Designed miniproteins, single chains, continued (5). Designs and how they scored, part 41

Each design is a single chain, and the fold is of that chain. pLDDT is the mean over its residues in the fold that is shown.

## One batch from the design tools (miniprotein)

Design m17402
Fold by ESMFold2-Fast:
Structure m17402 (fold): chain A 83 residues (1-83)
Amino acid sequence: AEEAIRLGREGIRLGKEGNGKEAGDLAVVAAYLARETGSVEGARLALEAGLAAVKAGEGNIEGVSAGTAGALAAIGALFELGV
């Protein structure tokens, strides 16, 4: 739970700094851990990180791809957790 939250927050930070690929990669990992640990907050932060990665990755295929994967993984985690 704590690790998913930590990685989600780090992903949001990296996305805001313009590092879309790394933010998206962290969003995927945070979403996976949130699902495994039942962390709704972790899944929500993973979604924010994925969306931030997509925004930072505008014009960068790697950033948009990683961010989209992270956002979709987070949405899946939220649905599994009953959100």
Scores: mean pLDDT 79

Design m17403
Fold by ESMFold2-Fast:
Structure m17403 (fold): chain A 94 residues (1-94)
Amino acid sequence: SVLDEAIVDKEELEKITEALAKLAGKTVEEIDPNKPSAAKALDALKAKYPQIPTRDTINIATLLAVGDVEGAKELALKMASRIGKEKEFEELLK
């Protein structure tokens, strides 16, 4: 049902947001205690790893905003690979 799909999307989005925050060395609450988001977690990650291209963080945030969770995960894994954190990020997504 439409309701079940919305619940699954929300859970996957929260999981990705938490994984990105942890990769940045922060908790979700440390990103934003009131309204954490994947975009804010990506900003924190880029601050810790400035070698991440801004286009990578923008593209991942855009895919998540339009509900392309699988495309966002694929790009996020490629981004994590660039900083030598691919396996760590894969474990955080479990």
Scores: mean pLDDT 78

Design m17404
Fold by ESMFold2-Fast:
Order: C-alpha cells, then structure tokens, then sequence
Structure m17404 (fold): chain A 90 residues (1-90)
C-alpha cells in the first residue's frame, strides 16, 4: 500500500535526520548569501520564496517528517536553480 511505502521511506529517512538538518541549514546559508549579493528583484523574490520553503522544511523535520522536509528542500533548491538559469539567459 502507499501508506506502508510512505512509512518505510520515513523510517529509512529518520536515520538520516542529522544529515538532513545539516543540509537544510547549509541551503539556508547559501540562499542568504545569494540574497546579499543580488540586485535582481525577480531573483530576490524567488530567493525569499525558497527561504520560506526551507523554514517550512525545518518545521517538518521538527515534526519527524524527514522525507517531507527533504522533498520540500529539493523543490526550493530546484526553484532557485531555475531562476539562476533564467537570469543568465539573454
């Protein structure tokens, strides 16, 4: 069942919780550094949204929802990467 698959995945990810915590904190630090060095208002808006998503990922992690936190972090970083590629386009 999907519920059993989700439970097994969450149990496996719980063992990685300290690494996921470190990854989220590193991602927040990287996005804060990017926000400090950019003047593009569209990129700033994406960075602010991604930082909000990373704060939500921290909340999910505190609730023991490690897989959810990891997925939300991945989505946030994908949005940033897409915005950076768009900013580099002519």
Amino acid sequence: SMEEARRRLEEEFRALRPQVEAAIEEAIAELEALRATTTDPRLLAVLEEALRMLEEARRLLREGRVAGALLLMAVAMALVRRALRAAEAE
Scores: mean pLDDT 82

Design m17405
Fold by ESMFold2-Fast:
Structure m17405 (fold): chain A 100 residues (1-100)
Amino acid sequence: MPSVEEIRELLEEERERMMAELRRKYPDLPEEQFAAAEEVLRRGIELAVEGYERGESVESIRRRVTDLIVELGRRRALPGALVAAVLIAVQEVLDRVEAS
């Protein structure tokens, strides 16, 4: 398994990439929606990193991060497309960590 620092770097890089792609794909969305999506991504990253620091299984981390993103997306009234994009990005990174 990669180090906690390497996992944090990978998750932060994916967050930056995803936010740039979302702004490109949805240029007409208000900035408030992008700010909310970035906050959801950031909190998911924090939860994942803390899970890895505690030695949690990738499966446990995946479940907790997914539940958090869905709940925060619902509470912040994010469009389903943004919630789906965030979930896909996080799952792709977690799949790479699990394959390592």
Scores: mean pLDDT 76

Design m17406
Fold by ESMFold2-Fast:
Structure m17406 (fold): chain A 88 residues (1-88)
Amino acid sequence: SNIEKAAQAVKERLTPEDIEKLRKEVEELMKSNDPSKLGEAVTLLVDLALYYYAEGKYDEAIELFRQALKLGNHPSLKEMLEEIEKKK
């Protein structure tokens, strides 16, 4: 599965300390009305969602993907969300 491969890659790249930093960065980026900063928030929300998916925290992953979809239109995000919902 594409999502399983992506989630494993994120888990190998990021530590728990990195995840805490990313959550704070996303919160700051989401306060912006700048489309570029909102696009950065989408990318970070996807990394967070994939990390939680890799840890088996599917409800948390689903919520993060839904937040990303509200901020940015990306075809693969809908596919990833559907795959997580099937595993729940």
Scores: mean pLDDT 79

Design m17407
Fold by ESMFold2-Fast:
Structure m17407 (fold): chain A 100 residues (1-100)
Amino acid sequence: MSERKKEIEEKVKQMLEEVERGEAFAEETSKLSPLMGKEMLEAARRARRAIEEALKDPSKIPEAEEELGRLKSKVASAETGKSIRKIGDEVQKELEEKRA
């Protein structure tokens, strides 16, 4: 077995760890906003599938990186964009109503 196979496996492992972080964030987001959580979970599923295809065919690594980049963009948008502000407002309202 060549050292090249180990390099591909290590890169795939790193990309899968990033997908797992995105999936965890999506699950937490889905508790607060089911619609946004669903969109992020769908992005994570696309990234995971692209990474699995890249493991079988290394020429597909750029496509897997592109899909992973889309997931990262959605996570970043949810954390710092208009979407997270809306979620925060809804969560605060629901928590206040439940703690009364």
Scores: mean pLDDT 73

Design m17408
Fold by ESMFold2-Fast:
Formats: C-alpha cells, sequence, structure tokens
Structure m17408 (fold): chain A 84 residues (1-84)
C-alpha cells in the first residue's frame, strides 16, 4: 500500500542518517500526512513496526545486491508518487 511504502521509505532514509527511534517515527507520521492519510497512534505503531522489519530486509539485500535494493526502493517511491 502507499501508506506502507511511505513509512518504509521514511524509516529507511532516517535510519541511514542515524536518526533516533522517536525521530524516525515522527518522519513516518509526516510521510503519511503528505499523502493525506490521518492515522491513530496504534495504526502508526503497526505501520512503523512493519516498516522496521522491511528496512532490515532491504539493508540485507543492499549488502548482497545493491541494485536489487535500489530497484525495490524505486518501486516504493513510485507507489508513493502515484498516491499523491
Amino acid sequence: SAAEAAVTLAVYHAKRLGLSDEEMRELARQALARLGISVTDEQLDALYEKAKKTVEELEKIRKENPQEAYDRLQQLADEVARAQ
């Protein structure tokens, strides 16, 4: 979904910048707001936990196959762009 894609991208980039868990969560909220998606704290927590797991898998893929990781990130970005 566009919501999951937006949160995953926000968490991926924030983690690479060395941001805190609280800062990553806030950027995830802002990414959803940019799509016009309003979420409860419980819904944000669920999306954030899923995104963290997806980001860990993307980091593993990046280490073994950087091109595949790049392609997956592009697919997420395209999904977000289409929802805006």
Scores: mean pLDDT 84

Design m17409
Fold by ESMFold2-Fast:
Structure m17409 (fold): chain A 85 residues (1-85)
Amino acid sequence: MLTPSQQISVGEQLVNYALELLEKNPNVSQEEKDKLGGRMYLLLGKLKRGEITAEEFADEVIEELSKVDPKLAEEFRKKFDELMS
């Protein structure tokens, strides 16, 4: 079981990874990148306050990424699984 500090660390690493994936993707508009970044930041804030778990954080981000590009959602899920191992 992850400690709260470990869950926050996972969330921070996932935000950085997702932002890198979005910046490298030419098929996602800048407006969509900004919207997703803002959503991830809000969810990270909830994680830091203990309002959600790292798993709930990841599921919400995966859902939002899937609406834009299913491949981005798959890459993010793989990174989450790696960090939770």
Scores: mean pLDDT 83

Design m17410
Fold by ESMFold2-Fast:
Structure m17410 (fold): chain A 79 residues (1-79)
Amino acid sequence: SHMEKLEELEKKIYEDLKKVREQAKKDNITDPVFQKILKLSDEQIKELARKIAELILNGTLTRESFLKIIDEIVEKEKK
């Protein structure tokens, strides 16, 4: 079902994002996008994974929409 696909994608993306964050720390990457990812908490990474999974299933995942989601999650931390 759609819900099962969403949950499976969320889990895979969450695991991949955590690996990306750990790799970025080891490589001392100065890229602005990776720097934003490094500042995300585990809960924020989980939220990012869910939103990315939704965009993939809806066929709306782009570089622009990905960057906007990261910024929205960072802004939500202030609330």
Scores: mean pLDDT 77

Design m17411
Fold by ESMFold2-Fast:
Structure m17411 (fold): chain A 88 residues (1-88)
Amino acid sequence: MEEDMRQARENLEELRAYLEALLERMREIAEELPSAREELERLIEEFERAARRLLEALEAGDLKAAIEEAKRAEEILQEMAKVVKEAL
């Protein structure tokens, strides 16, 4: 039981670190594209909120909420990709 809880905590911490690294790269992209920076910063804030809710849902064991927030995060990333493509 304790070992399973430790592994789950480690997996959640790895996911958190990955999401934080992705957010940092997204911010770097926004800094490189001044023409799209305001829109990208808005999308980054929306992604950060979705990522936080995803992690909270996973920690609570709410798989339905986790799936919904993961889909929201994916939609935000797709919109960010469009904004970046249009700014290039």
Scores: mean pLDDT 81

Design m17412
Fold by ESMFold2-Fast:
Structure m17412 (fold): chain A 90 residues (1-90)
Amino acid sequence: SSEGQHYLQNAADLLQRAKDAAKQGDIREAIRYAISASFLLLVANVFTGNNDGVLQVLKLIDKGMEALKQGDIDKAVEYLNKAIDLVKEL
């Protein structure tokens, strides 16, 4: 649905903001954007019904947030990029 696509696009934008914050060393803001993106992905799933695709994106976001908590910015950016790319396929 167009509503589902709108939420997916907003989630991708928030993941991009999380990546940008991570690159700036703003770990707290990066995690906040990642959590917000996860929430929008769950909302998008109500409209799209793509449970497996959304779960794979959420798994990548979780790995990215774990890397952020460990201070591994390069790994966090890698996982966030994979999450953004996968959202575009949903």
Scores: mean pLDDT 87

Design m17413
Fold by ESMFold2-Fast:
Structure m17413 (fold): chain A 79 residues (1-79)
Amino acid sequence: MKKELIEAMNELLKVAGKPPQPTEEGLKKAVEEIAKKISDIDLGMALIADAVGNKDLAEPVLKQKELLEKIRKLEAELS
């Protein structure tokens, strides 16, 4: 796996509060779990939470979404 992709995946895990993964398989599995969790949380709901002062929900979701998009772009560039 490319260094940039590994770094982006580990940053996503860190933002999500998950431990670093020593294997590529572990990294991919953890990223999939995070992506599923983000899909379970409505982004619009997170934005509303931020507007009413609940930053604990909004900031991590927005950051994780940004990192998931970065990972997706890196994977596409490596295809």
Scores: mean pLDDT 70

Design m17414
Fold by ESMFold2-Fast:
Structure m17414 (fold): chain A 90 residues (1-90)
Amino acid sequence: SILEKLEEIKEKIKTVTEEEMEELINELREVLGEAVELFEDDEEKVKRLAEEWDKILQAYYDYLEGKLSLEEAKEKILEQIDNVIKILEE
């Protein structure tokens, strides 16, 4: 399920290295794409999922630009994943 994939990604984030971040972000993009397709008739859910994805991308880019440490980026991405899970459970 999408929820199981998101929980697996949350566990991976705890130990992800700098070299693994791009792969993790790509995996998260795939899972969020599946969620958007599943809820395509729910405009409000799709909008909220897109907003959380934009926050994930912003945290990743801020990390790449040196505006966030790896640890700070991980914390923000974990928060956004928790928000995605809440949206999917509604």
Scores: mean pLDDT 87

Design m17415
Fold by ESMFold2-Fast:
Structure m17415 (fold): chain A 99 residues (1-99)
Amino acid sequence: DVESLSKEELIKLLEEQLATESNESLKLLGKLVLYSLEEKEPPEELLEGIAERLAEVIRKTGVEVEKAVERARKLGEELGMPEAGERIAELVEKLLKEE
């Protein structure tokens, strides 16, 4: 397989894109991907932001909570961050129980 970009170049391009991103959902997801690429633990504030946005989407669209939570877990696994995905799922469930 031929990679057109190094990991370092991909990280830089993602950081530059995130600086100009106006869509909050894409910005938050891009930040999570950046932490995955840098092999760093994402900060709790980022996971809370993603969970709040996901809870808002669930309330607005009527998507089944169980399906949205499962997608969050799967995304975490696909990014090599299963603990982050599980934490987002836990935070979403907590936010929806409080409202």
Scores: mean pLDDT 72

Design m17416
Fold by ESMFold2-Fast:
Structure m17416 (fold): chain A 85 residues (1-85)
Amino acid sequence: MATEEEKREYKILGVAGAMRLQESNPSAELQQDVDAALASLSPEEQARARALAASKTAQELVEELAKMVAKVHKASEEELQKALE
């Protein structure tokens, strides 16, 4: 199962990704969703999400999220690796 810390990291990366999506494809609805998601984070988590959105591309954020999914589902990643070999 995902730990509470892993769940928080997922949420932070998801918010950062949504912020980058809003920057590339701005909409009022997406901005409201981003603002609501940020409001659900602690001030430290908000600062981290903003820093990630400012310093990383949308592709880099997706890759980091995929790495976290792989860590949570390590057995599935090992099975995928075996299938590719």
Scores: mean pLDDT 70

Design m17417
Fold by ESMFold2-Fast:
Formats: structure tokens, sequence, C-alpha cells
Structure m17417 (fold): chain A 77 residues (1-77)
């Protein structure tokens, strides 16, 4: 179901957020933080597309997750 797909996407987003914040705390290069953010967004997009979600909706969800992680990283700096 769409609800199950969204829950799986949210889990990927939460894991990516945690990883990005752990890198910031460890003083990792911003390039590594950005790689985690981009990887997370791509994983969400690919998951959604594999489950038959239309590209426009999948891309929007992936972008919103990316923006959420970027905001959290900015607030942690």
Amino acid sequence: SMEEVLKEAEKIAEEGLKEALELVKAGAPMSEVQEVIEKTALEILELMLSKGVPYEEAAKIAQEAKERIIKAVDEAL
C-alpha cells in the first residue's frame, strides 16, 4: 500500500538524518555530509519509483526529505 511505502521512505529519511548529524558531530568534511544527504534522497526516489509511485510525487517526497536533513544540518552547525 502507499501507506507502507511512505513508512519505508520515512525510515530511510530518518536513518539518513541520523547519519548526517553524526557526521556533523564528528567534524567530518561537509562533502561527506552532502554525500549522505544525496544518497538518502536517491534511495527514497528509487524506492518510490520501484513501488510504482509516479515520478512527480516520488521526486517531491525525496526533495522534502533532503530539505529536512539540510535544515537539521544547518541548525547543528
Scores: mean pLDDT 89

Design m17418
Fold by ESMFold2-Fast:
Structure m17418 (fold): chain A 114 residues (1-114)
Amino acid sequence: SLEEKVKELEKKVEELIEELEKLDPTAAEVFRILVERYKKLPLEEQLQALQALILALESLLKIHKGEDALKQLKEFNKKLDELGISEKIKKEMLALLTGIIQGLSVEEILKLIE
């Protein structure tokens, strides 16, 4: 069911956030705030938002492991388009990733995606 898929993706997001927290606790905090915001959306939109969060988390973890940030941002953008993620979520995720890569505070990143 759609509800079961959402729960499975939520678990994967939390696992990736726990991995990211060891490398960038500021970024991990922002992702936790976004998960809580997206839980208020309809289930179909939650599915898209959680898929986008997983891709963003995977991109950041690759950057922390030494992969090129610009290359990962381009691949992330392409994957969001291939999944048909909404322009609103896509714009928020790109702003989020860029802010984290630039080393912005939680407050500064949240202001970019408000």
Scores: mean pLDDT 86

Design m17419
Fold by ESMFold2-Fast:
Structure m17419 (fold): chain A 71 residues (1-71)
Amino acid sequence: EENAKKAAETAKKLADESTSPSARNAMYGVALAAELGGPLSAYFVGRLVAEQSTDPEARKAAEEAAKAAEG
């Protein structure tokens, strides 16, 4: 799926740009969700990270990944 691939690629780029290990790991998790469950899975995982992470960098990256997964 083009949308799933785009969501995964966006999350991987955000992971590569992250300086925090927790943000990097969270974004790889969002990318995996996109690859296995499609953009809707990436959206939900991204939102969970944005709401639950104590790392501001992870929260910001997750919000951007979730927006990309919206389409």
Scores: mean pLDDT 79

Design m17420
Fold by ESMFold2-Fast:
Structure m17420 (fold): chain A 82 residues (1-82)
Amino acid sequence: MASEEELEANREKTRAELEAQRAAFDEASANIAALRAEFEAIAASLSPETQELARRILDHLAAGDLDGAVEAMYEAMREKSR
């Protein structure tokens, strides 16, 4: 009966979903590392006052907290804009 093919298809689907989730996690991790490196380079060229805000963003990125890093960036931009 077709049930054996259905079980194999479900196994392949589950494997593909887990592999996709792992790939997404690896990509997110790489993006966080890239953002950290970019921010570190930018921070080195900024004024000392702006470097303090950049360090908060870098701390969040180092912890893998992308949402916190984005929020800190928005706060920094809001403070700089009139």
Scores: mean pLDDT 69

Design m17421
Fold by ESMFold2-Fast:
Structure m17421 (fold): chain A 88 residues (1-88)
Amino acid sequence: SEIEEKKKKIEELFKKIKELIEEIEKKGEVTEEQKEEIKKLVSEFVSLAFQLGDYKSIEKLIELLSKVYPEIAEIIKLTKEALLEPPL
């Protein structure tokens, strides 16, 4: 099922993002290369999670990013809030 494949991809992306965030926390600094990699992985994650209506995964991502990248976490949070409005 495409849905199951997308869910697996979300889990894989979350693990990669978590590893990068943990590396940044341990090192106490963020490189521009790490920022770009996080943005790329986050964009793929957010796109897939919103397509599936997987808001629990979105909430986990927001919590994780809030530790080192609060501005990206805020953008995702606002996007989630906008998409939770019922269709007319």
Scores: mean pLDDT 76

Design m17422
Fold by ESMFold2-Fast:
Structure m17422 (fold): chain A 78 residues (1-78)
Amino acid sequence: PEIQELVKELFRRRFEGMTPEQILATPLSSEPSLTKEEFIEAAQELGFTQEQAEAIYNYLLEEERAGRTLYDIAEELL
């Protein structure tokens, strides 16, 4: 439950000022191309701790392994 709230907050901060519909219209499929280090840096710029950034990255990686895209995750959580 806590990790889903962190992921939801990541989408809100990354796409600040956008509606859920506008966020889902962005090319979210490009996000998985970031390295773990690049992802952590980007998440820290959005105000997350390193531990939170690593937890979000690991959650997204596990969801991707389960066949879920960033679009699927955003659609479910937003």
Scores: mean pLDDT 71

Design m17423
Fold by ESMFold2-Fast:
Structure m17423 (fold): chain A 85 residues (1-85)
Amino acid sequence: MTLEEAQRLLEEALEEAEELVERIQTEVDPSLDREEARYAAAALVLARREGLSAEEAIEQAGSYRALAEGFRKAVEAIEKAKAAL
């Protein structure tokens, strides 16, 4: 997978996640801020595309906050790699 392909997948996941952000903040974990909820939702979108359930994705990550942090770090890593090119 190229950096361009990886970035596109993350951007598509963030776009698909927008409709889930409010539900995560209100129904799942209100302690998450908007950005954390958005990244958590995007991580769940990617997990679903790989055939994982939301429960399986959360079990692997440990929490919704951990899902958000993992996605955030992936975005940051790709941005840094592209900036270095």
Scores: mean pLDDT 76

Design m17424
Fold by ESMFold2-Fast:
Structure m17424 (fold): chain A 100 residues (1-100)
Amino acid sequence: SLEEELERAEKLADMLIEEYRETGDPEVFKRLLTFVEKYVLSEDPRFQELALRVIEELVESPNLTDEQRKELISTLQNLLKRVKDPELQARLKELIAKLQ
């Protein structure tokens, strides 16, 4: 069920965001990037919004290292090339600008 997948994705996002906030663990950061890559390209706007929320939390994180910041920028720039929705493109561009 798509609804069951959304509920699991929301719980996973919240768990990973909280763990990264508390630990700054690079493996948790990598899992958050994988989550973003999977759900930004979803056909369902609810999954896209969840991925954008994850990016916003990473942008605001005091644990984000210069290396992780560059990796996040690179990931978002690559996703921007694959996204066709102009509104989603604009939101990704704004998030990239906040990291630069």
Scores: mean pLDDT 90

Design m17425
Fold by ESMFold2-Fast:
Structure m17425 (fold): chain A 73 residues (1-73)
Amino acid sequence: MDPELVKRIEEEFRRARLEALDAIDKSTPIHVRNQLAYDIGVSRGAIVGAELLGDELALESAKEALDRAEKQL
């Protein structure tokens, strides 16, 4: 697998997870907040990976996963 592709996915995951942790209601239990931020990070990273690979089916799946995670915010 292309190391630069992996780095781009990991950077987006880290960025999106940290942004989600900051945005999630501070009254939410820390373990729930961590899980939601992780799910958002994974979905955002998957979107970047799918876009770079031109995989339209993977892109749609990743967008659906992100939408489900964001609805839990």
Scores: mean pLDDT 81

Design m17426
Fold by ESMFold2-Fast:
Structure m17426 (fold): chain A 88 residues (1-88)
Amino acid sequence: MEELLEKAREALEAGKKEEALRYLKEAVRAYADELIARESDERTRELIELGREAFERHLEAVAAGEDSAAVYARLEAELSARVEEIEA
């Protein structure tokens, strides 16, 4: 993960926005997979995966020029509903 985050930073500094996004998404996925592998609770694993999907969507929207706060508010509303369904 740390290596992927460093590659993302270097790509961003070089103006390679698409490469930076790819490395960030790969790092987030790797981190989520590691958390899931350590979890014995199935619902917690589903919540971790949901969080990864939401974070990737946030990164993609911000990379496309959307306002981070507006994207966050939209995703938070969707996530609250989906968390309720998973925990039910």
Scores: mean pLDDT 74

Design m17427
Fold by ESMFold2-Fast:
Structure m17427 (fold): chain A 76 residues (1-76)
Amino acid sequence: MLVARAEVDISGLPRDAPDEAQELAAEGAREIAERATGLPVDEARRLAEELARETEDRLRSLGVDVRLEVRLTPAP
């Protein structure tokens, strides 16, 4: 069974965004990468989409509209 390696790109984060928003985006991306990596690809994709949406919603509550784009690479 192929397992996933997850990489996350952060789009739409302003350079002048509050430190809290920058930290939340970085933590969200790290959590997605850590939790999705090593899972079967289908499970990794579902988890990554759920966590990305949750992080995006939290960032929106801080006044920033950010997109987390998850790239999954199959690994042996």
Scores: mean pLDDT 82

Design m17428
Fold by ESMFold2-Fast:
Structure m17428 (fold): chain A 76 residues (1-76)
Amino acid sequence: SGAPINTDTVPAEIEAVLLKHPAVQQAVVIASGSPTGSTLTAYIVAKGPVNLAELRAFVAEKLPDYMVPAYFVQVD
């Protein structure tokens, strides 16, 4: 019931929020699921040194808790 979540909208919205952070060059969010639940992972290309915990807090301030990725991974 009732939550306005779908698989293509949620990752894209999280990616859009992450791209507002000045240290983020690119972001990709992947939804991975099992029959018992789904997990969001954010992959971050940073412009330089970045604190992944700060990015998580940045997203958590702007999005509902269910849209906050469980894992953040910095990639090149």
Scores: mean pLDDT 74

Design m17429
Fold by ESMFold2-Fast:
Formats: structure tokens, C-alpha cells, sequence
Structure m17429 (fold): chain A 94 residues (1-94)
């Protein structure tokens, strides 16, 4: 709905995605932080923040976000796949 699309949480989620697409990963994280603060149960906000953390080499932070996404939505195949990628990258960084 128009009201759902216009929510402050949705606006921050969209601005975070725009920043991510532009390669501005630290800016993306700040927008996703605000989206999560406004809607702490938004599975996709955690997934997108985790993806931005992966791009920044912050693998432990990415893992925590994907684990939170899976706690909220255990059947989310995207969160599971990204969690496996983040764990592999953390192992490779040792």
C-alpha cells in the first residue's frame, strides 16, 4: 500500500539499497541501521545490512545479521546462502 511504501523504515531501506548499488557500503549500513531501529523484525533489512558488511570485509557483523534474519525467518534461503558465504570469507581471512 501507499502508506506502507511511505513508512520511514521503508524509506531508509530503499536509501540503503541505493547506497549499496552505488558502492557506498558504509552509507548503506547507516541507512539499514535506521531501518532496523524503526522495524527490528524486518528480515530483509538484516539481510541487506549483512550484504553491505560483507562488502566492507566485516564478516563477523554479516554473520550476526544473517543469523538474526534466520531467527526471524528460518526458511529464508537467501539468509542461509549469505550466511554460508560470510562464514567461508571469515575462514579465508584467517
Amino acid sequence: SVLEAASPADRHLLEGLRAYDAGNYEEAVRHFDRAIALDPDDVWAYIFRGRAYLKLGKYEEAIRDYEKALALSPDNTFARGYLEEARKKLEEAK
Scores: mean pLDDT 86

Design m17430
Fold by ESMFold2-Fast:
Structure m17430 (fold): chain A 59 residues (1-59)
Amino acid sequence: ADELYQEALDILEKDTSKENLEKALELFRQAAIEYEEKGDYGGFFLARLHAKLVEEKLK
C-alpha cells in the first residue's frame, strides 16, 4: 500500500502527462484498495483523495 502510494507521487512529481496521470491514478486506486482491506482508513482516504484529484485532471 505505502509503496504503491509513494510510486504514484513520484510519477506525478516527474511528469504530469496524460499517460503518467493514468498510471498514477491506477497506483492510487490499488493503494486505496490495500489500505481499505487492512482497515487503514487514514491511508485509504489519502489514496482516494489523490485518485480523485488525478481523475479531475484527466476529465
Scores: mean pLDDT 81

Design m17431
Fold by ESMFold2-Fast:
Structure m17431 (fold): chain A 77 residues (1-77)
Amino acid sequence: ELEKLIKEAVEVAKKSGDPEAIKLAELAEKLLKQGQISQATSVAYEAALIAKETASGEIKEKAEEALEKLKEYIAKQ
């Protein structure tokens, strides 16, 4: 489910330690709770993208996986 993918991207972004990634992750969670699925998806994607660029090791790999899953879902909508 898209909601699960958004939540996975949010968790990875929070684990990155980047302040902007964390802020966007929190915004994506808020949008998701408000039922703004399209906006939550876009913001979660940006959060995971920053996490990929700023993190290293396992967190970077998880950010890359989250981005790929979201990208596949967005491309098929």
Scores: mean pLDDT 82

Design m17432
Fold by ESMFold2-Fast:
Structure m17432 (fold): chain A 95 residues (1-95)
Amino acid sequence: MKKGYLELREFLYELYESSEEFRKNLEIISDYLQSDEVSDEVKEELFNELRKLAESNLSPKEQLIKFFQKLIELSDDEKVIKAAKNIIELIKKVK
């Protein structure tokens, strides 16, 4: 049994500390998720997606990509969609 949350968290911290572009795009998404513009239902769906991904035994890289893809599907905000797409591209460049 793998603790996907721990691996995902460590990978996220590494990206956060090493890339200003990652931090900037993550802040856009964080602000959106903490705003009153996002319904509690959307926030719960994103939380449930994270839980499912953490339980899936996918690599942290694949888990993060799928999470941001889900965010793109649920969001109508062009700025948030662009930020999520930028994060996906940054993650794909990590070897």
Scores: mean pLDDT 77

Design m17433
Fold by ESMFold2-Fast:
Structure m17433 (fold): chain A 61 residues (1-61)
Amino acid sequence: MKSFEELKEAAVAFARMMHEQSGVSGESLVAYFRREAEELGFSEEEIEALIKAIRETVESV
């Protein structure tokens, strides 16, 4: 994953898989990806966009 867009797409797909197949809560996934994005040096706006996408994904069926 080289760009923020590629990372966000991969993170959303991974979060959906973990939520649907492993029963991981949306809040746990949000906390995990927030920490990862902070470690990777993404901006606050990019982190919030990523978190919003993850929340929308796990709230869908």
Scores: mean pLDDT 77

Design m17434
Fold by ESMFold2-Fast:
Structure m17434 (fold): chain A 69 residues (1-69)
Amino acid sequence: EEKKLEEARTESFRALMLDAGKELVNSSIEEVEKAVEEGIKAAETEAQREAVREAGEEALKETKKKKEE
């Protein structure tokens, strides 16, 4: 938030999670959910956990959108 470097790192981490989520979109919703859960467990800070949740939410929305058409 206040620390610009932390914000940049959070953005990079979020982008990385979004890219990983796009690959998982071709698998299944369950795989995306599992990846998000593992990411949250692996996160070192609360800010990283929030970034994983946000990226996971976007990945799940994309998977659901393609599945429902």
Scores: mean pLDDT 68

Design m17435
Fold by ESMFold2-Fast:
Structure m17435 (fold): chain A 70 residues (1-70)
Amino acid sequence: GPGAEGAHRSGEAAARAGAAGDAAAKSTMGYQAFLVADTPEAHAAGLAAAEAGKAGDSARGAQYGRLAFE
């Protein structure tokens, strides 16, 4: 299952590779995935992405958004 802490580091790498706007978009998409997902893993990733987005943590948001897509 997804670990919020584990996802955080990859999010930082993704944020460096992507733009701040892209990270925000992924955070939004992660929340959307949370709303429609049935698996605990997808739910956790989507929720973490939404929380990171609210906090303004673009790196964390990007990682959680990516996990919610996968």
Scores: mean pLDDT 52

